# Ledger of designs, part 32: designed miniproteins, single chains, continued (5)

Each design is a single chain, and the fold is of that chain. pLDDT is the mean over its residues in the fold that is shown.

## One batch from the design tools (miniprotein)

Design m17084
Fold by ESMFold2-Fast:
Structure m17084 (fold): chain A 74 residues (1-74)
Amino acid sequence: SSGTLNRLVDLWHQVLASLGDDVSRDEIRAVLAGLSRDQLIDLTDGMIRLAEAHGLDPSLIAGLRDILARLRAE
């Protein structure tokens, strides 16, 4: 859904910004919009692992986990 994808773009942007990457939301959206559901699940799971490994904000990790659950339910 567009709402799920928009939230994933925002969360991915926050992860990358927290790690020092200056990637735009538009670039992230273009990449994510081209991915299958299974690829989005794998990428989101990878983002959660990366965020946890780097000690990122617990609320950001919770948001990623919520999106992962939504992607798996669709």
Scores: mean pLDDT 84

Design m17085
Fold by ESMFold2-Fast:
Structure m17085 (fold): chain A 77 residues (1-77)
Amino acid sequence: SLLDKARTYEELARNYREGYRGLEETARRLRELAERDPANRDRLLEEARRAEDYAEVLRRQYERYEEEARRLREELS
């Protein structure tokens, strides 16, 4: 049903959004560690940038699922 499909997209959006938040938090902590550990700064900053890049992919994905769920909800209204 359209309702089940909307719920599935809503669940996918939540899961990807949680993944996004986790990666944003990881990147923030890595940048904080880089400030306190000059010997490992370059490695930590590279890991932070990688986490930020993956976060951006997950952000685009959950935004697409949220939009699709919204459209299905409007059709059900």
Scores: mean pLDDT 89

Design m17086
Fold by ESMFold2-Fast:
Structure m17086 (fold): chain A 93 residues (1-93)
Amino acid sequence: SSNDISLKSYENAAKAILAALKGDFESAEQHIKQVQDLLKQAELNGDKKASDAAKKAIDLAEEARKKVEEGDIAGAIGYLLRAIGEILDLESQ
């Protein structure tokens, strides 16, 4: 369900932020990948509006992953917080 995907995506995004803050970049990237994989299920199984919202959250998570690879932890956290906002908005749709 959209609610279950949103909750699990939120949890993994929060874990990615915590891992990044601890300097555990491998775990941060793994959690970001889990966010993307979960949201891709919402993109594929949702209606057009839900699919579009999930795609936006996936793109924000990808930007966060790139920031982790660059060592820009503040930028990564910023994108992850924005992705969380989109994930929570996805649940309301």
Scores: mean pLDDT 80

Design m17087
Fold by ESMFold2-Fast:
Structure m17087 (fold): chain A 86 residues (1-86)
Amino acid sequence: SMDELYQEILETFKDLSEEEIEKLLKEASKESEEGKEVFDVLEQMKAEPDNAKGLAIAEEFRKRYTSEEVREILLEMAKKAVELLK
């Protein structure tokens, strides 16, 4: 189930720093075009010091993907990150 996958991902990452997790997600994002686009958008939002501009980036992205689709893309990226650790 999705909850079991999420728990496996959290358990796998519990011994990793935020920097190590971000690096793994960046590598996993390269496995799909959707994952790369989601990761690029998240990095753009993180790099944008203006909250209104950051929200505008998110709103533009939401025109292409629903919240559920983004969640599925993120879970696939996390699953690929777990595979990269094995």
Scores: mean pLDDT 67

Design m17088
Fold by ESMFold2-Fast:
Structure m17088 (fold): chain A 117 residues (1-117)
Amino acid sequence: IKSQLSSELNDLAEAIKSQDIESATSSFVNIYNLVSSQVSKSKLTPAVLNTRDKFLTAQNSNEKLAALLEGSAELLSLLPDENFKNAAVLLNEAAENLKNNNLNEASNKVKEAAEVL
């Protein structure tokens, strides 16, 4: 699971840098599928619905990408290992960088999250 999540976070970092919403969404879905193998649906459902609401109400590409990063952070925080919680913090910092139009900083933070796993 850690190596697979690290791979998906590296793909997500590249999608952020290129503002590729379709690829970022695919990475989010893959992260969800990996986490869903370890976490009950009752804990997953609020994170997915919150991510969906933020994504659908987003006004621009950076806000949509930030919603996917925040959603990925919420999903990782449901896993019991401290490395997943540390990765979740880095993903939330990446989301804030996207909201401030700092694409390179956001991508670098997502890569740091992948390295922590």
Scores: mean pLDDT 87

Design m17089
Fold by ESMFold2-Fast:
Structure m17089 (fold): chain A 82 residues (1-82)
Amino acid sequence: MLSPAAKKVKEIVVEALKKLGVSEEEAERWAEELVEMEGDEVSLAGIVVKGPELLTKIPGIDEELAKKLIKEIEKIANLNLK
């Protein structure tokens, strides 16, 4: 069972993936795999700090999509990270 924080992260990752042209079903599956890998303490800031290398561990996400996804998450979450 996902924590409330993990559920919120999953929702934002799904929306980011859908904006990048990924199907809703695929986006939900990949977002679930991501939050499971990070655990219940998962955060958007933590994902952005770990960068594209974290996302490429998910089968089906290549380096180009991973980089775009990090950028989209940062934009959606209004994260002011350099």
Scores: mean pLDDT 76

Design m17090
Fold by ESMFold2-Fast:
Structure m17090 (fold): chain A 59 residues (1-59)
Amino acid sequence: ALEEARQKGRESVRLNFKESNGEMKSVAGPSGNTEKSKQLSAAAGEGAREEIEEEKKKK
């Protein structure tokens, strides 16, 4: 579950990068008010950060 959230976070960053023609304007992350949603949001955010770092290296 958390690992899936991380993968979704990474995928969202990749799609946003393409949609912005090579510019990352924003990172879409899940938001919620339950403890489970907080855990999934944290995992997705971590995945998004990892993908951003990978994209910076590839540039």
Scores: mean pLDDT 59

Design m17091
Fold by ESMFold2-Fast:
Structure m17091 (fold): chain A 94 residues (1-94)
Amino acid sequence: MEEALRVMARAALEASRYGAKGDEDSAKKALLEGFDRAEELDPSLKPVVEQGKKVLKESKTLKEAAEKFRELAEQTPNLVERTLYNMGALGLDG
């Protein structure tokens, strides 16, 4: 769990750096790779990872994806899921 959260925090930071440069495709790719690594480290995160990937795939802008991640974070009672969604949001619109 703790290693998966660290991987996602690094992915969010990398995504934020790409987003600051206007590279939206690389920002999304950084988060997608972060989600894949987090699921590999903790397979119990599969449902959260699949939902996060869906948000990234279906959103037209980084801002739209960030808003959807914040909505998912507010709706989940699970602190780990909330943390992962908030990391995604910060990576795209922090």
Scores: mean pLDDT 83

Design m17092
Fold by ESMFold2-Fast:
Structure m17092 (fold): chain A 117 residues (1-117)
Amino acid sequence: MARKEAAAGGAARLAALAGDPEAARRFAEEVGGLRVTRVETVERDGVLIGFIEAEDLGKRYAAALGPAPEEELRALVERLGGTPVTLMEVLSDEGAARAIAESDAALRAALERIRAA
């Protein structure tokens, strides 16, 4: 499998992985480990949107990628019932960080790789 998107950072990362649902699922499992309850991708109005749900986050986190300004993409995510965030915002969220910290050393190493990208 091509991992050319491993270098992509910021708000576009989850949405970029939406084009490959298997990669999106694997990425979410590396970040949330056993706490990830759902990863899904949807297409709305020509925009690909990736959603991550985790047991202790209490929110649906999402990022969108499309040919529109960030403000419009965030509004679209909100219309679909998601909380528009960048991947960095999810990783810095106290609940998400705590859930990840409870995982093993391998998952923490995976998170550090993701933060470095």
Scores: mean pLDDT 47

Design m17093
Fold by ESMFold2-Fast:
Structure m17093 (fold): chain A 67 residues (1-67)
Amino acid sequence: MTKEEIDELVRQLAEAIKKGDFKKTRELVRRLVEAGATPEEIMEGLKKYGLEKYAPGIAVLARRLRA
């Protein structure tokens, strides 16, 4: 997976979170984890979109999906 693919998935994740779409949020976190994104990279990407408030919860979800 390229950095560009991860960045695009993070952008889609930010939109899903803003929309309150839990199913799409979970799907996108799973896709990011499968693409090799770390929970820390996902948190960093969300901070760029002003979603740092939600970043810890998403990181917990990402760690759980990696396990």
Scores: mean pLDDT 80

Design m17094
Fold by ESMFold2-Fast:
Parts: structure tokens; sequence; C-alpha cells
Structure m17094 (fold): chain A 98 residues (1-98)
């Protein structure tokens, strides 16, 4: 099922890319850290742990440091969301194994 999971993630990533594009268009072509956190929270649901919030904050802060800006483009936001979701899936798999 690893290949099936990979294909599912590709489909999810495309949907996320479209969602981010809409959010960016609504926000003058860029997303702030707070706007991106809110978007990620809407994707992951309300049971976001403090550890997951820390992971999200780190991913965003790293991208902002790389681009030298306080805001992210649609492309940068998509990369952050993808990284966060991949790490959360890995963490969920670890927790599922107990």
Amino acid sequence: SAEEEERALEGLNKAIEELIREAVEKNDGFLSKEELIKLIESLISDNLSPEARELINKAIDEKLKENGSDRLSAEEAFEVVKEVLEKLVERHEELRRQ
C-alpha cells in the first residue's frame, strides 16, 4: 500500500495546491504565517496537538527564513503544507504502531 499511499498523497497535494491558490488570490497574492497556520488547521481538524502546532510553526519559520520575507507565495505555502502533512502522517504511523 506504500504506492497507493503515494498516489493518494499526490491527489491530496493537488487539492491542497488549489486551495492555497484560492487563499493566496483572496489575500493579495501572499499568505502570512497566521493565515497559513489557519489553513493547515482547517485541513488537519480541531484535534491538533501542541507538538503538531510546533511542527507547523517550525516549517513556516524555516520557509520565511529562506525567502527573507514575512509572507509566503502560493508555491512556498504549498511546499510548507506538503512537508507538514508528510511529517504528521509519519508521526501518525509511529503512534499507530504504538
Scores: mean pLDDT 74

Design m17095
Fold by ESMFold2-Fast:
Structure m17095 (fold): chain A 68 residues (1-68)
Amino acid sequence: MSEKTRKILEELEEWARRSFPDHAEAFIERLRKDVEEGRLKLDEMSERELTLYFVALAVRHVGDVLDE
């Protein structure tokens, strides 16, 4: 990962753990996997796009939890 991408991930991880610790690790794991697999270029995304992506992951995770 680029240094910028790692910095953004660290900030998002810290924010997630502060906001909802019970779910933070699942969101962080999915985010890191997408970045590591090259599906996301966090250093090329705007702050709004990052926020929307994170919200989308949260919505998906809630759906998974409700289904099992």
Scores: mean pLDDT 67

Design m17096
Fold by ESMFold2-Fast:
Structure m17096 (fold): chain A 97 residues (1-97)
Amino acid sequence: EPVEEIERAIRSLENALKIAQTGSDEEAAFAMREAAIAVDRLRKVAEKAGVPQELIDRLKETEEKLRQAAENRDKETGVKYLQEAIELAREALEAIR
């Protein structure tokens, strides 16, 4: 069910954000990488549910930025894109209601 999958993604992203804010650089990098996987899954669910293409494109960009932040150990950029990922996930949820 798309609603349940998106809500699960939001919870996963919120947990990743807490780890990125409070954890070590290594823990933050791992959380950002896990968040990128969650965003990829969210994007696929949103695509099938008929979410607008502009939102799908923003999810793709956010996934790539989270992967780059994880690779570069860039905690500040990672936190920024985790916050954007959560907002985009909420927008996707609203779009299918």
Scores: mean pLDDT 88

Design m17097
Fold by ESMFold2-Fast:
Structure m17097 (fold): chain A 76 residues (1-76)
Amino acid sequence: SLAEEAAKIAEKAAEIANSEDPLDREIGEAMILMVVGASKAAGDLEAAKAALEAAIEKVKDRPELKKRLEELLKEL
């Protein structure tokens, strides 16, 4: 399903966002937000939710990013 595909992309993006390299951290965050934004723009709220839930689960040691993703999930 599109929700499963969005979740897998967000999970991989979260792994990049967990990098100690500042550029990879920003790329990973941007990729998560792009998947969520694209899903919402397409009207696929299930895909947006799946992407956010997958990213929240996988993001480590980035409390501000995790909080931002949790806030986006509550606003769906």
Scores: mean pLDDT 87

Design m17098
Fold by ESMFold2-Fast:
Structure m17098 (fold): chain A 66 residues (1-66)
Amino acid sequence: MKEEKIKELIKRAEELTGEKGKKTIEEMIKAGKKLEDIEAVVEAAEKLKKGLPEEELKKLLELAEL
């Protein structure tokens, strides 16, 4: 159930940034972040990986940070 979704999110983050992405998701879970919030961060990162211009990447990261 939720554990399976956590595993999927970790795998997706690992595909994006390797070990650093995996650790970030694990830290977010340990900090008590909601799965929906973690999923939104992973989805935002996946959109960034699709080659958005650097200035648009910065804007999205600023929005995701808060």
Scores: mean pLDDT 68

Design m17099
Fold by ESMFold2-Fast:
Structure m17099 (fold): chain A 58 residues (1-58)
Amino acid sequence: MLDLSDVKPDPSIPVTPTLEQLAEDLAISLGLDVDKVRADPELYGRLLTYVKRIIEGK
């Protein structure tokens, strides 16, 4: 299971449709409610940061 507590949200990350889709797909795979994730900027920011790291290979 992914532990997002170690992933600090980065508000400077440019939000793109691709990153949003990947973050939502990740939330679904983790069993999270997508609507709740969208309503929680900190959780959403952590997911965006995590998927950005995956696609950048870092």
Scores: mean pLDDT 71

Design m17100
Fold by ESMFold2-Fast:
Structure m17100 (fold): chain A 56 residues (1-56)
Amino acid sequence: HMIELANDIITGRLPITPENREKYVEALAEALGISKEQAEAAIDFLVASGRVPVVE
């Protein structure tokens, strides 16, 4: 399930809110076997590239 969640995040299917951002960071870190800091950078890259919607 964590790999499926990571795929949904990467493909931009799930919007990122301030509240769920930490959950998404943890999900990506666990699914990909990377650090939390690396997962945060990946999410920031997806947001900056316009691939994932952000809700304020």
Scores: mean pLDDT 69

Design m17101
Fold by ESMFold2-Fast:
Structure m17101 (fold): chain A 89 residues (1-89)
Amino acid sequence: SEPDIEASMEKILEALEKMTTADAAEIEEILASLPEVERKALLAMMAATRGAGDEAAVEALMAAASTEEWRELARKALERIKELLEKAK
């Protein structure tokens, strides 16, 4: 099967935007609502925004990040993705 990269990116962007103002329970719900591929991509992008995008960095993010840090990382990841999309025009 060929993944729809555009549809996957739209889901990731929507999830990141929702996370910018979400509480802890809403963040968990947003992550749980994403399919596995989009969830892994979102977590990797947020971990990369924190400093590293490897699996160990994702585990550290999931274990240690506060609700405020999740919101900040979501804002920064969203800004970076929007900038990359604008540059690709």
Scores: mean pLDDT 78

Design m17102
Fold by ESMFold2-Fast:
Structure m17102 (fold): chain A 87 residues (1-87)
Amino acid sequence: MKILVVDDDKDVAEETKKALEALGHEVYIATSLEELLEIMEKEKPDLILLDSDAPEEAKKLIKEKAEKLGIKVEEYSSVEEAVEKAL
């Protein structure tokens, strides 16, 4: 799958990316809302993995836009949860 990882902690995002790439996924990272919106439009990921600690208003906006584009959104709080959501 083509997966977009959204986390403002770049180190956590990179660790999550490496774990998902080891499973054979194509992975993109967004550390800001601007990057997220650009990657959603340009790459059209199959799945967005959202940091569960993100602000609720941001999560709502992202989920609404993803629904209109037919993109699945899942929340994660750890690299292990992100891997489980992508299986």
Scores: mean pLDDT 82

Design m17103
Fold by ESMFold2-Fast:
Structure m17103 (fold): chain A 96 residues (1-96)
Amino acid sequence: SAISELARKMLDKAKEIAETPVEDSKKVIEEQQKELEKLAKEHNTTIQEILDTIEEARKKGTKALAELLGISQSTLSKTIREIEEKLKEKQLEAAK
């Protein structure tokens, strides 16, 4: 579904933001938000509807979220871990 494809794009964009230096993060977030709003409009949905769908799947567990995103549980777990590791690295760099 369009919502599943957009939810996957949101995960990919979250990873990109996590990998972006702190000083560039605001610009990347603004650009990605505009792109997601445009894509949601093209598919007759909203960012809020996509977020609500992700939250419902998350409440059901990692398997349900992975199925919504069209990826394996191992891929989802790896992607979340990579995002968490990058965010931790950025926090440590900001503290220097």
Scores: mean pLDDT 74

Design m17104
Fold by ESMFold2-Fast:
Structure m17104 (fold): chain A 78 residues (1-78)
Amino acid sequence: MEVEVVTAAGETVRVELKEGMSIDEAVEKLEAAGVEMGALGRMYYSILKLEGKKLTEEDAKKLAEAINKGRELEREYA
């Protein structure tokens, strides 16, 4: 599955994530693409890790939304 996330540089990138991958592997791929998790992204990552689940398509989209929402808020306060 493909998710759109805003990088630390403010660019939108598409990152290919696989359903059934580990949450840590998904974060590693996002960071390799230049994405910083931010406060909201880290919060959602922590929730997924506590649940002990493998990544689903819905979880990948929600993680991307949390990262993007965090970037939006950081831009407003900069």
Scores: mean pLDDT 80

Design m17105
Fold by ESMFold2-Fast:
Structure m17105 (fold): chain A 69 residues (1-69)
Amino acid sequence: PFSVRSVDGVASSSTTVSLSEPIAVGTPVLVVTSDGTILKGVASSSTTVSVSPMSAPVGAKVKVVVLEP
């Protein structure tokens, strides 16, 4: 069983998302962009997530699904 939590985020670059709430470093996440694209990522710091390169513009709002253990 996995615990899941939804956190609001904003694209800070093509490969990073800034989080509205802190999460544990190394936590796996799914990032959902406004067009419905789902990207796999991992928390690179307590407030940032590293993702596969995305075409979303800097400042785009995204939804982050946190896969907490």
Scores: mean pLDDT 76

Design m17106
Fold by ESMFold2-Fast:
Structure m17106 (fold): chain A 100 residues (1-100)
Amino acid sequence: SIEDEARELIARAKALLTEAELLLEEAKQSGSTDPEMQALMAELERLMGELLELIGEIERKIKDGTLSEEEFREYKRRMEELLARLREVMARLRAHLAAQ
């Protein structure tokens, strides 16, 4: 069902958010004064916030029984875009931590 696909997508997003939260905490604990690293941390926090908001919106639609196939297609597109951006920022942040 569309609801089952949406729940699976949300589960994937929550797993990546957990990984991002741990990485962000590691980066904060590094005490780095590197402006690029600080910018990546800020972008990671922003993307995590956007992803949490989108998850909440999709969960609300599931609870209300108002999630259409067309709406889910758009949510999936937006979610996959955010997940890709989050992975990119996380990879860059990991590279900066490894170079330190």
Scores: mean pLDDT 89

Design m17107
Fold by ESMFold2-Fast:
Structure m17107 (fold): chain A 112 residues (1-112)
Amino acid sequence: MKVEVEFAEGPDGSLVGRGEADVTPEQVLDFARALAEAGWDVEVTIEVYDPEKPGETRQREFEVAGGAKLTVTEVAAPPDAKRLRYRIEATQEADGRPLRVRFEVFQPVPLP
């Protein structure tokens, strides 16, 4: 399924995209992986509902092909939250000119 996100340029030259769509964590990670394999430094934030640890933040690091780092931050959603929020930030290392790309996507999550 295709995710549509509109990007807007920030005052520092960053690109910030926001959208609301039905996406899976795998779709977000696949996009992040594609950016990392193209030579970008990528950070991904995924907010998930964790009934065992409400309000807790978890951070995981993945190394992808090309030596780029993919950092995933998982945040437990509030118990009344009915959506996952996905955020990705990518920075190109080439020539010392970082282009920051961020996007935020929401997906409804059924509560137990």
Scores: mean pLDDT 46

Design m17108
Fold by ESMFold2-Fast:
Structure m17108 (fold): chain A 70 residues (1-70)
Amino acid sequence: SMLEQLEKLRALARKLKDTSTAERVDRLIEYAKKYGISESLFNSWLEAIKTRAELLKNTELAKAVDEALA
């Protein structure tokens, strides 16, 4: 589910000490639990995370996003 993918990305961001990404994903998880989330918004957010991860050469985070988008 989209919620499980967000929880996985939050856990990875925490492991990588990316506090800003972890906090942002945490807010999205709370939003999704309370209001739901559209696939288009979810995919747009994942694309943004992937772009930043690729720019920073964070291959582990980029790969995790690719798995979530598949």
Scores: mean pLDDT 81

Design m17109
Fold by ESMFold2-Fast:
Structure m17109 (fold): chain A 60 residues (1-60)
Amino acid sequence: SKEELLEKLKEKIAELMKSKSVTEVSGYMNRELVELQKEFSSDEVREIALELMVEIQKLL
């Protein structure tokens, strides 16, 4: 589901933030969002992007 995918992406971002720069993590996020555009609506991808950006900001 979208919710399960979002949870997994948040976990991956949290893991990457332990060893990677914010720039590298943002690059990863943007690549994943491009792939999600193939399966989800633009509104759903936007919602996922906003949630992931919030997670990155919490870890800064």
Scores: mean pLDDT 82

Design m17110
Fold by ESMFold2-Fast:
Structure m17110 (fold): chain A 95 residues (1-95)
Amino acid sequence: SVSKEASATSGAIIEAVGYVLEGRYDKAIEVLEEAYKKQKLDEDKALLLLHLGRIYFEDGRYDKAIEYYQQAIELGTGSIKEKAKKNLEEVKKKK
């Protein structure tokens, strides 16, 4: 169901944030990539892409962060698209 998929997305993001706080970026990425593969909703896919970009940015992997933010901009709408655009400008400042 749509609600169940949205809840799974939120759960994956919370788990990934936990791994980021521990400095376990590869585990955080794995959690979000698995959630992305199972997701059917474009807006939730865009949200997962936004968070993947943020994790790569925090890990200093700027080229990957740019790729994921660009995908989040293309797929997302409204606030997700706007956040991805702002995050993309921030990562570009880091070269």
Scores: mean pLDDT 85

Design m17111
Fold by ESMFold2-Fast:
Structure m17111 (fold): chain A 107 residues (1-107)
Amino acid sequence: SEEEKIAKEYVKEIEKLLEELVKRIREAYEKGDLEEVRKLFKETVKEIEKILTKLFKDAKPSPEKKKEIAELYHNFVREAEEAIEKKDIEKFEEIAKEFVEKLKELV
């Protein structure tokens, strides 16, 4: 459907943002700049929220799908913050990939 195509394009934008975030966080960890890591993560989650808002407006998923996507996003943020505090970039990358894969299944 047209709505499914729209949703998939927004998920691709989120995927690209997270791939870029992983690269930038890795560089910040190598420099020992944990404050930069937290800033990059915070800015990226705000951009993801904007994209999800557009997805909900344009693709108009069911109330049940909206709830599933919102819960998936909140779980992602929580798990990703824990990985950042533990300085586990490999776990952070795994969490980001899992989030994108699950989003693709929902749209």
Scores: mean pLDDT 87

Design m17112
Fold by ESMFold2-Fast:
Structure m17112 (fold): chain A 62 residues (1-62)
Amino acid sequence: MTPEQRELMEYVEKIKDAIDSGNEEEAKKILAEMRARATSPQLQAALDQIEAWAKEEIEKKK
């Protein structure tokens, strides 16, 4: 795993923790921070998938 992929995984874990704690606003903030830092097309595509996953997890918590 590259350092960039490891950093991305750390953000995913933080998003999961925020969703699990019911803090949707914090999860959205973390996603926005990732988007601002993900400048490559491949990272942006991966982030689109992460955003879709996060939205689905948030809906499950309603």
Scores: mean pLDDT 76

Design m17113
Fold by ESMFold2-Fast:
Structure m17113 (fold): chain A 87 residues (1-87)
Amino acid sequence: DEIEKRIQEIIDTEYKGLADEISVPLAMLRVAMELLGLDPHKLLTAEQIHALPAEVRLPFMKVLAAALGILSVEDGRLSFQRLLEAL
């Protein structure tokens, strides 16, 4: 419930104007990273993944593989455009 409110806040502020099919998984990834105290430049440990709430964990795991692939390339920075293409 609180997680859903945070996801919607991110959609309304950072991803305003994007289609739900794109903005929702990106906002879920962002919330998951916030809950873990993660920088987009860092890899997740198994322990950090297990600490995610169930409602965030499943969508996060789906987009995490794509995001980690993007983050591992060149600069290791999370690119919004590259993440969208990976989804």
Scores: mean pLDDT 56

Design m17114
Fold by ESMFold2-Fast:
Structure m17114 (fold): chain A 58 residues (1-58)
Amino acid sequence: MAEKAGRAGIEAARAGDYAGAAAGAHELNQLGVDSTEALEAALRGDHEAAARELERAL
């Protein structure tokens, strides 16, 4: 589950879909994977940083 959520979030972030990136990061946090930095990056519109943090969390 975590890997699928993380990959979906990374793809969303790379496509500039901030909402999708934030949703993926939030789901990872709910599954016990610390992705707070990815969520914060997505919420501020920094999709490149969001993608990097999601990759690091996986």
Scores: mean pLDDT 75

Design m17115
Fold by ESMFold2-Fast:
Structure m17115 (fold): chain A 85 residues (1-85)
Amino acid sequence: SEKEKLAQQLREVMAETGKELAKVWDKLTPEQQKKLVEPQQEVVELGQKAMQAILNGDIEKAQEYLKETEKKAKELLELAKKLLE
């Protein structure tokens, strides 16, 4: 079903983002880690909204939140990479 496909895509985005962030996390200073707290929270909150839309059967809203989650996750990882430069 489309619900199951969206749920799987969301799980994969969240898992891969967490995995990639974990790889660089220990290389960051405490001050740099602090700069990532708000971007991380935004990704988590958008992911929760996407999952809630999936559970409610709102496919259009779920797709919108999933796209926002993917975008913010990418921005988070790009920010983490820039902090290591």
Scores: mean pLDDT 89

Design m17116
Fold by ESMFold2-Fast:
Structure m17116 (fold): chain A 79 residues (1-79)
Amino acid sequence: SIPEIMKLIMEAVEAYRKGDHERARELLRKAIEMIRQALAVTDDRVERNILRGMALSIARLARQLGDEELAAEALALAG
C-alpha cells in the first residue's frame, strides 16, 4: 500500500541521518519492490503518479548514499 511504502521511505531517511547507510539501502530496496508490485496491478492514474513520485524520492536518496545502481532502478520505475 502507498502508506506502507511511504513509511519505508521515511524509515530509510531516518537511517541515513543516523549514519546507518546499509539499513537505509535495505529499506529503499524494499520500498522499490513494493512500488514495482503496486505499479504492476494498479491502473489508477492518480495512484500511479504517487508511486512514480515516491520512486523519484528513492532515487534522490540512493544518490546521496552513493548507490548509482539503486538510483537507476528507482528512476526506471518513475518512467
Scores: mean pLDDT 88

Design m17117
Fold by ESMFold2-Fast:
Structure m17117 (fold): chain A 68 residues (1-68)
Amino acid sequence: MKEKLEELKRQAKELIRNIVSDEEVAEKYIKEIDKAVEEAKKIKDEEEALRKAEEGIAKAIEKAIKES
């Protein structure tokens, strides 16, 4: 579980850095991704944790694209 959440976090952060040219906007949504993954880590059910992390990450990416 932990490795899957860390991999999702790493990929999402890399995507934000690639699509968002404004460093301040990128850092803002990278923090949102970190927060979503940390909240998901509190969930004992691995499938539910992955689902919540994916939802939080997707929402952060959508906001980053819209703000860019």
Scores: mean pLDDT 80

Design m17118
Fold by ESMFold2-Fast:
Parts: C-alpha cells; sequence; structure tokens
Structure m17118 (fold): chain A 64 residues (1-64)
C-alpha cells in the first residue's frame, strides 16, 4: 500500500531518510532473528506483507 510506497521512495533516496546503518541493522536482525518474525514486525508497521519489507531492507543495504 501507500506506506510501503513511501518507504520504498525513502529507500530509493538511499540514505537521508533511510540511513544505511539502520537498514543494515534491520537486515542483520532479519537474517539472524528469523525472517518470519522480524520481517513480519516491519511489514505490520508498513501495513503490508512481509515481502515488501524484505525488498526495502535489501534495497537500503545496497545503497550502503
Amino acid sequence: GRSVEAARAAAEASGERVSPRVATEKGAQFGTGGAGASAWGLAEGLGEDVAPAERLIEAAKKAS
């Protein structure tokens, strides 16, 4: 939805609104803490599915 679109736009801006450090930290939590639990928490915050949250984390990490 719109929340995911806004978050994607921020990730695409690669850094000012979505800091690479925060994105890397969330990516590590996602990989270590179990994809379902960590990504679900992020997706719930975005009001969307887990897949968009995974894509945003990966895009933000690439921006680093």
Scores: mean pLDDT 47

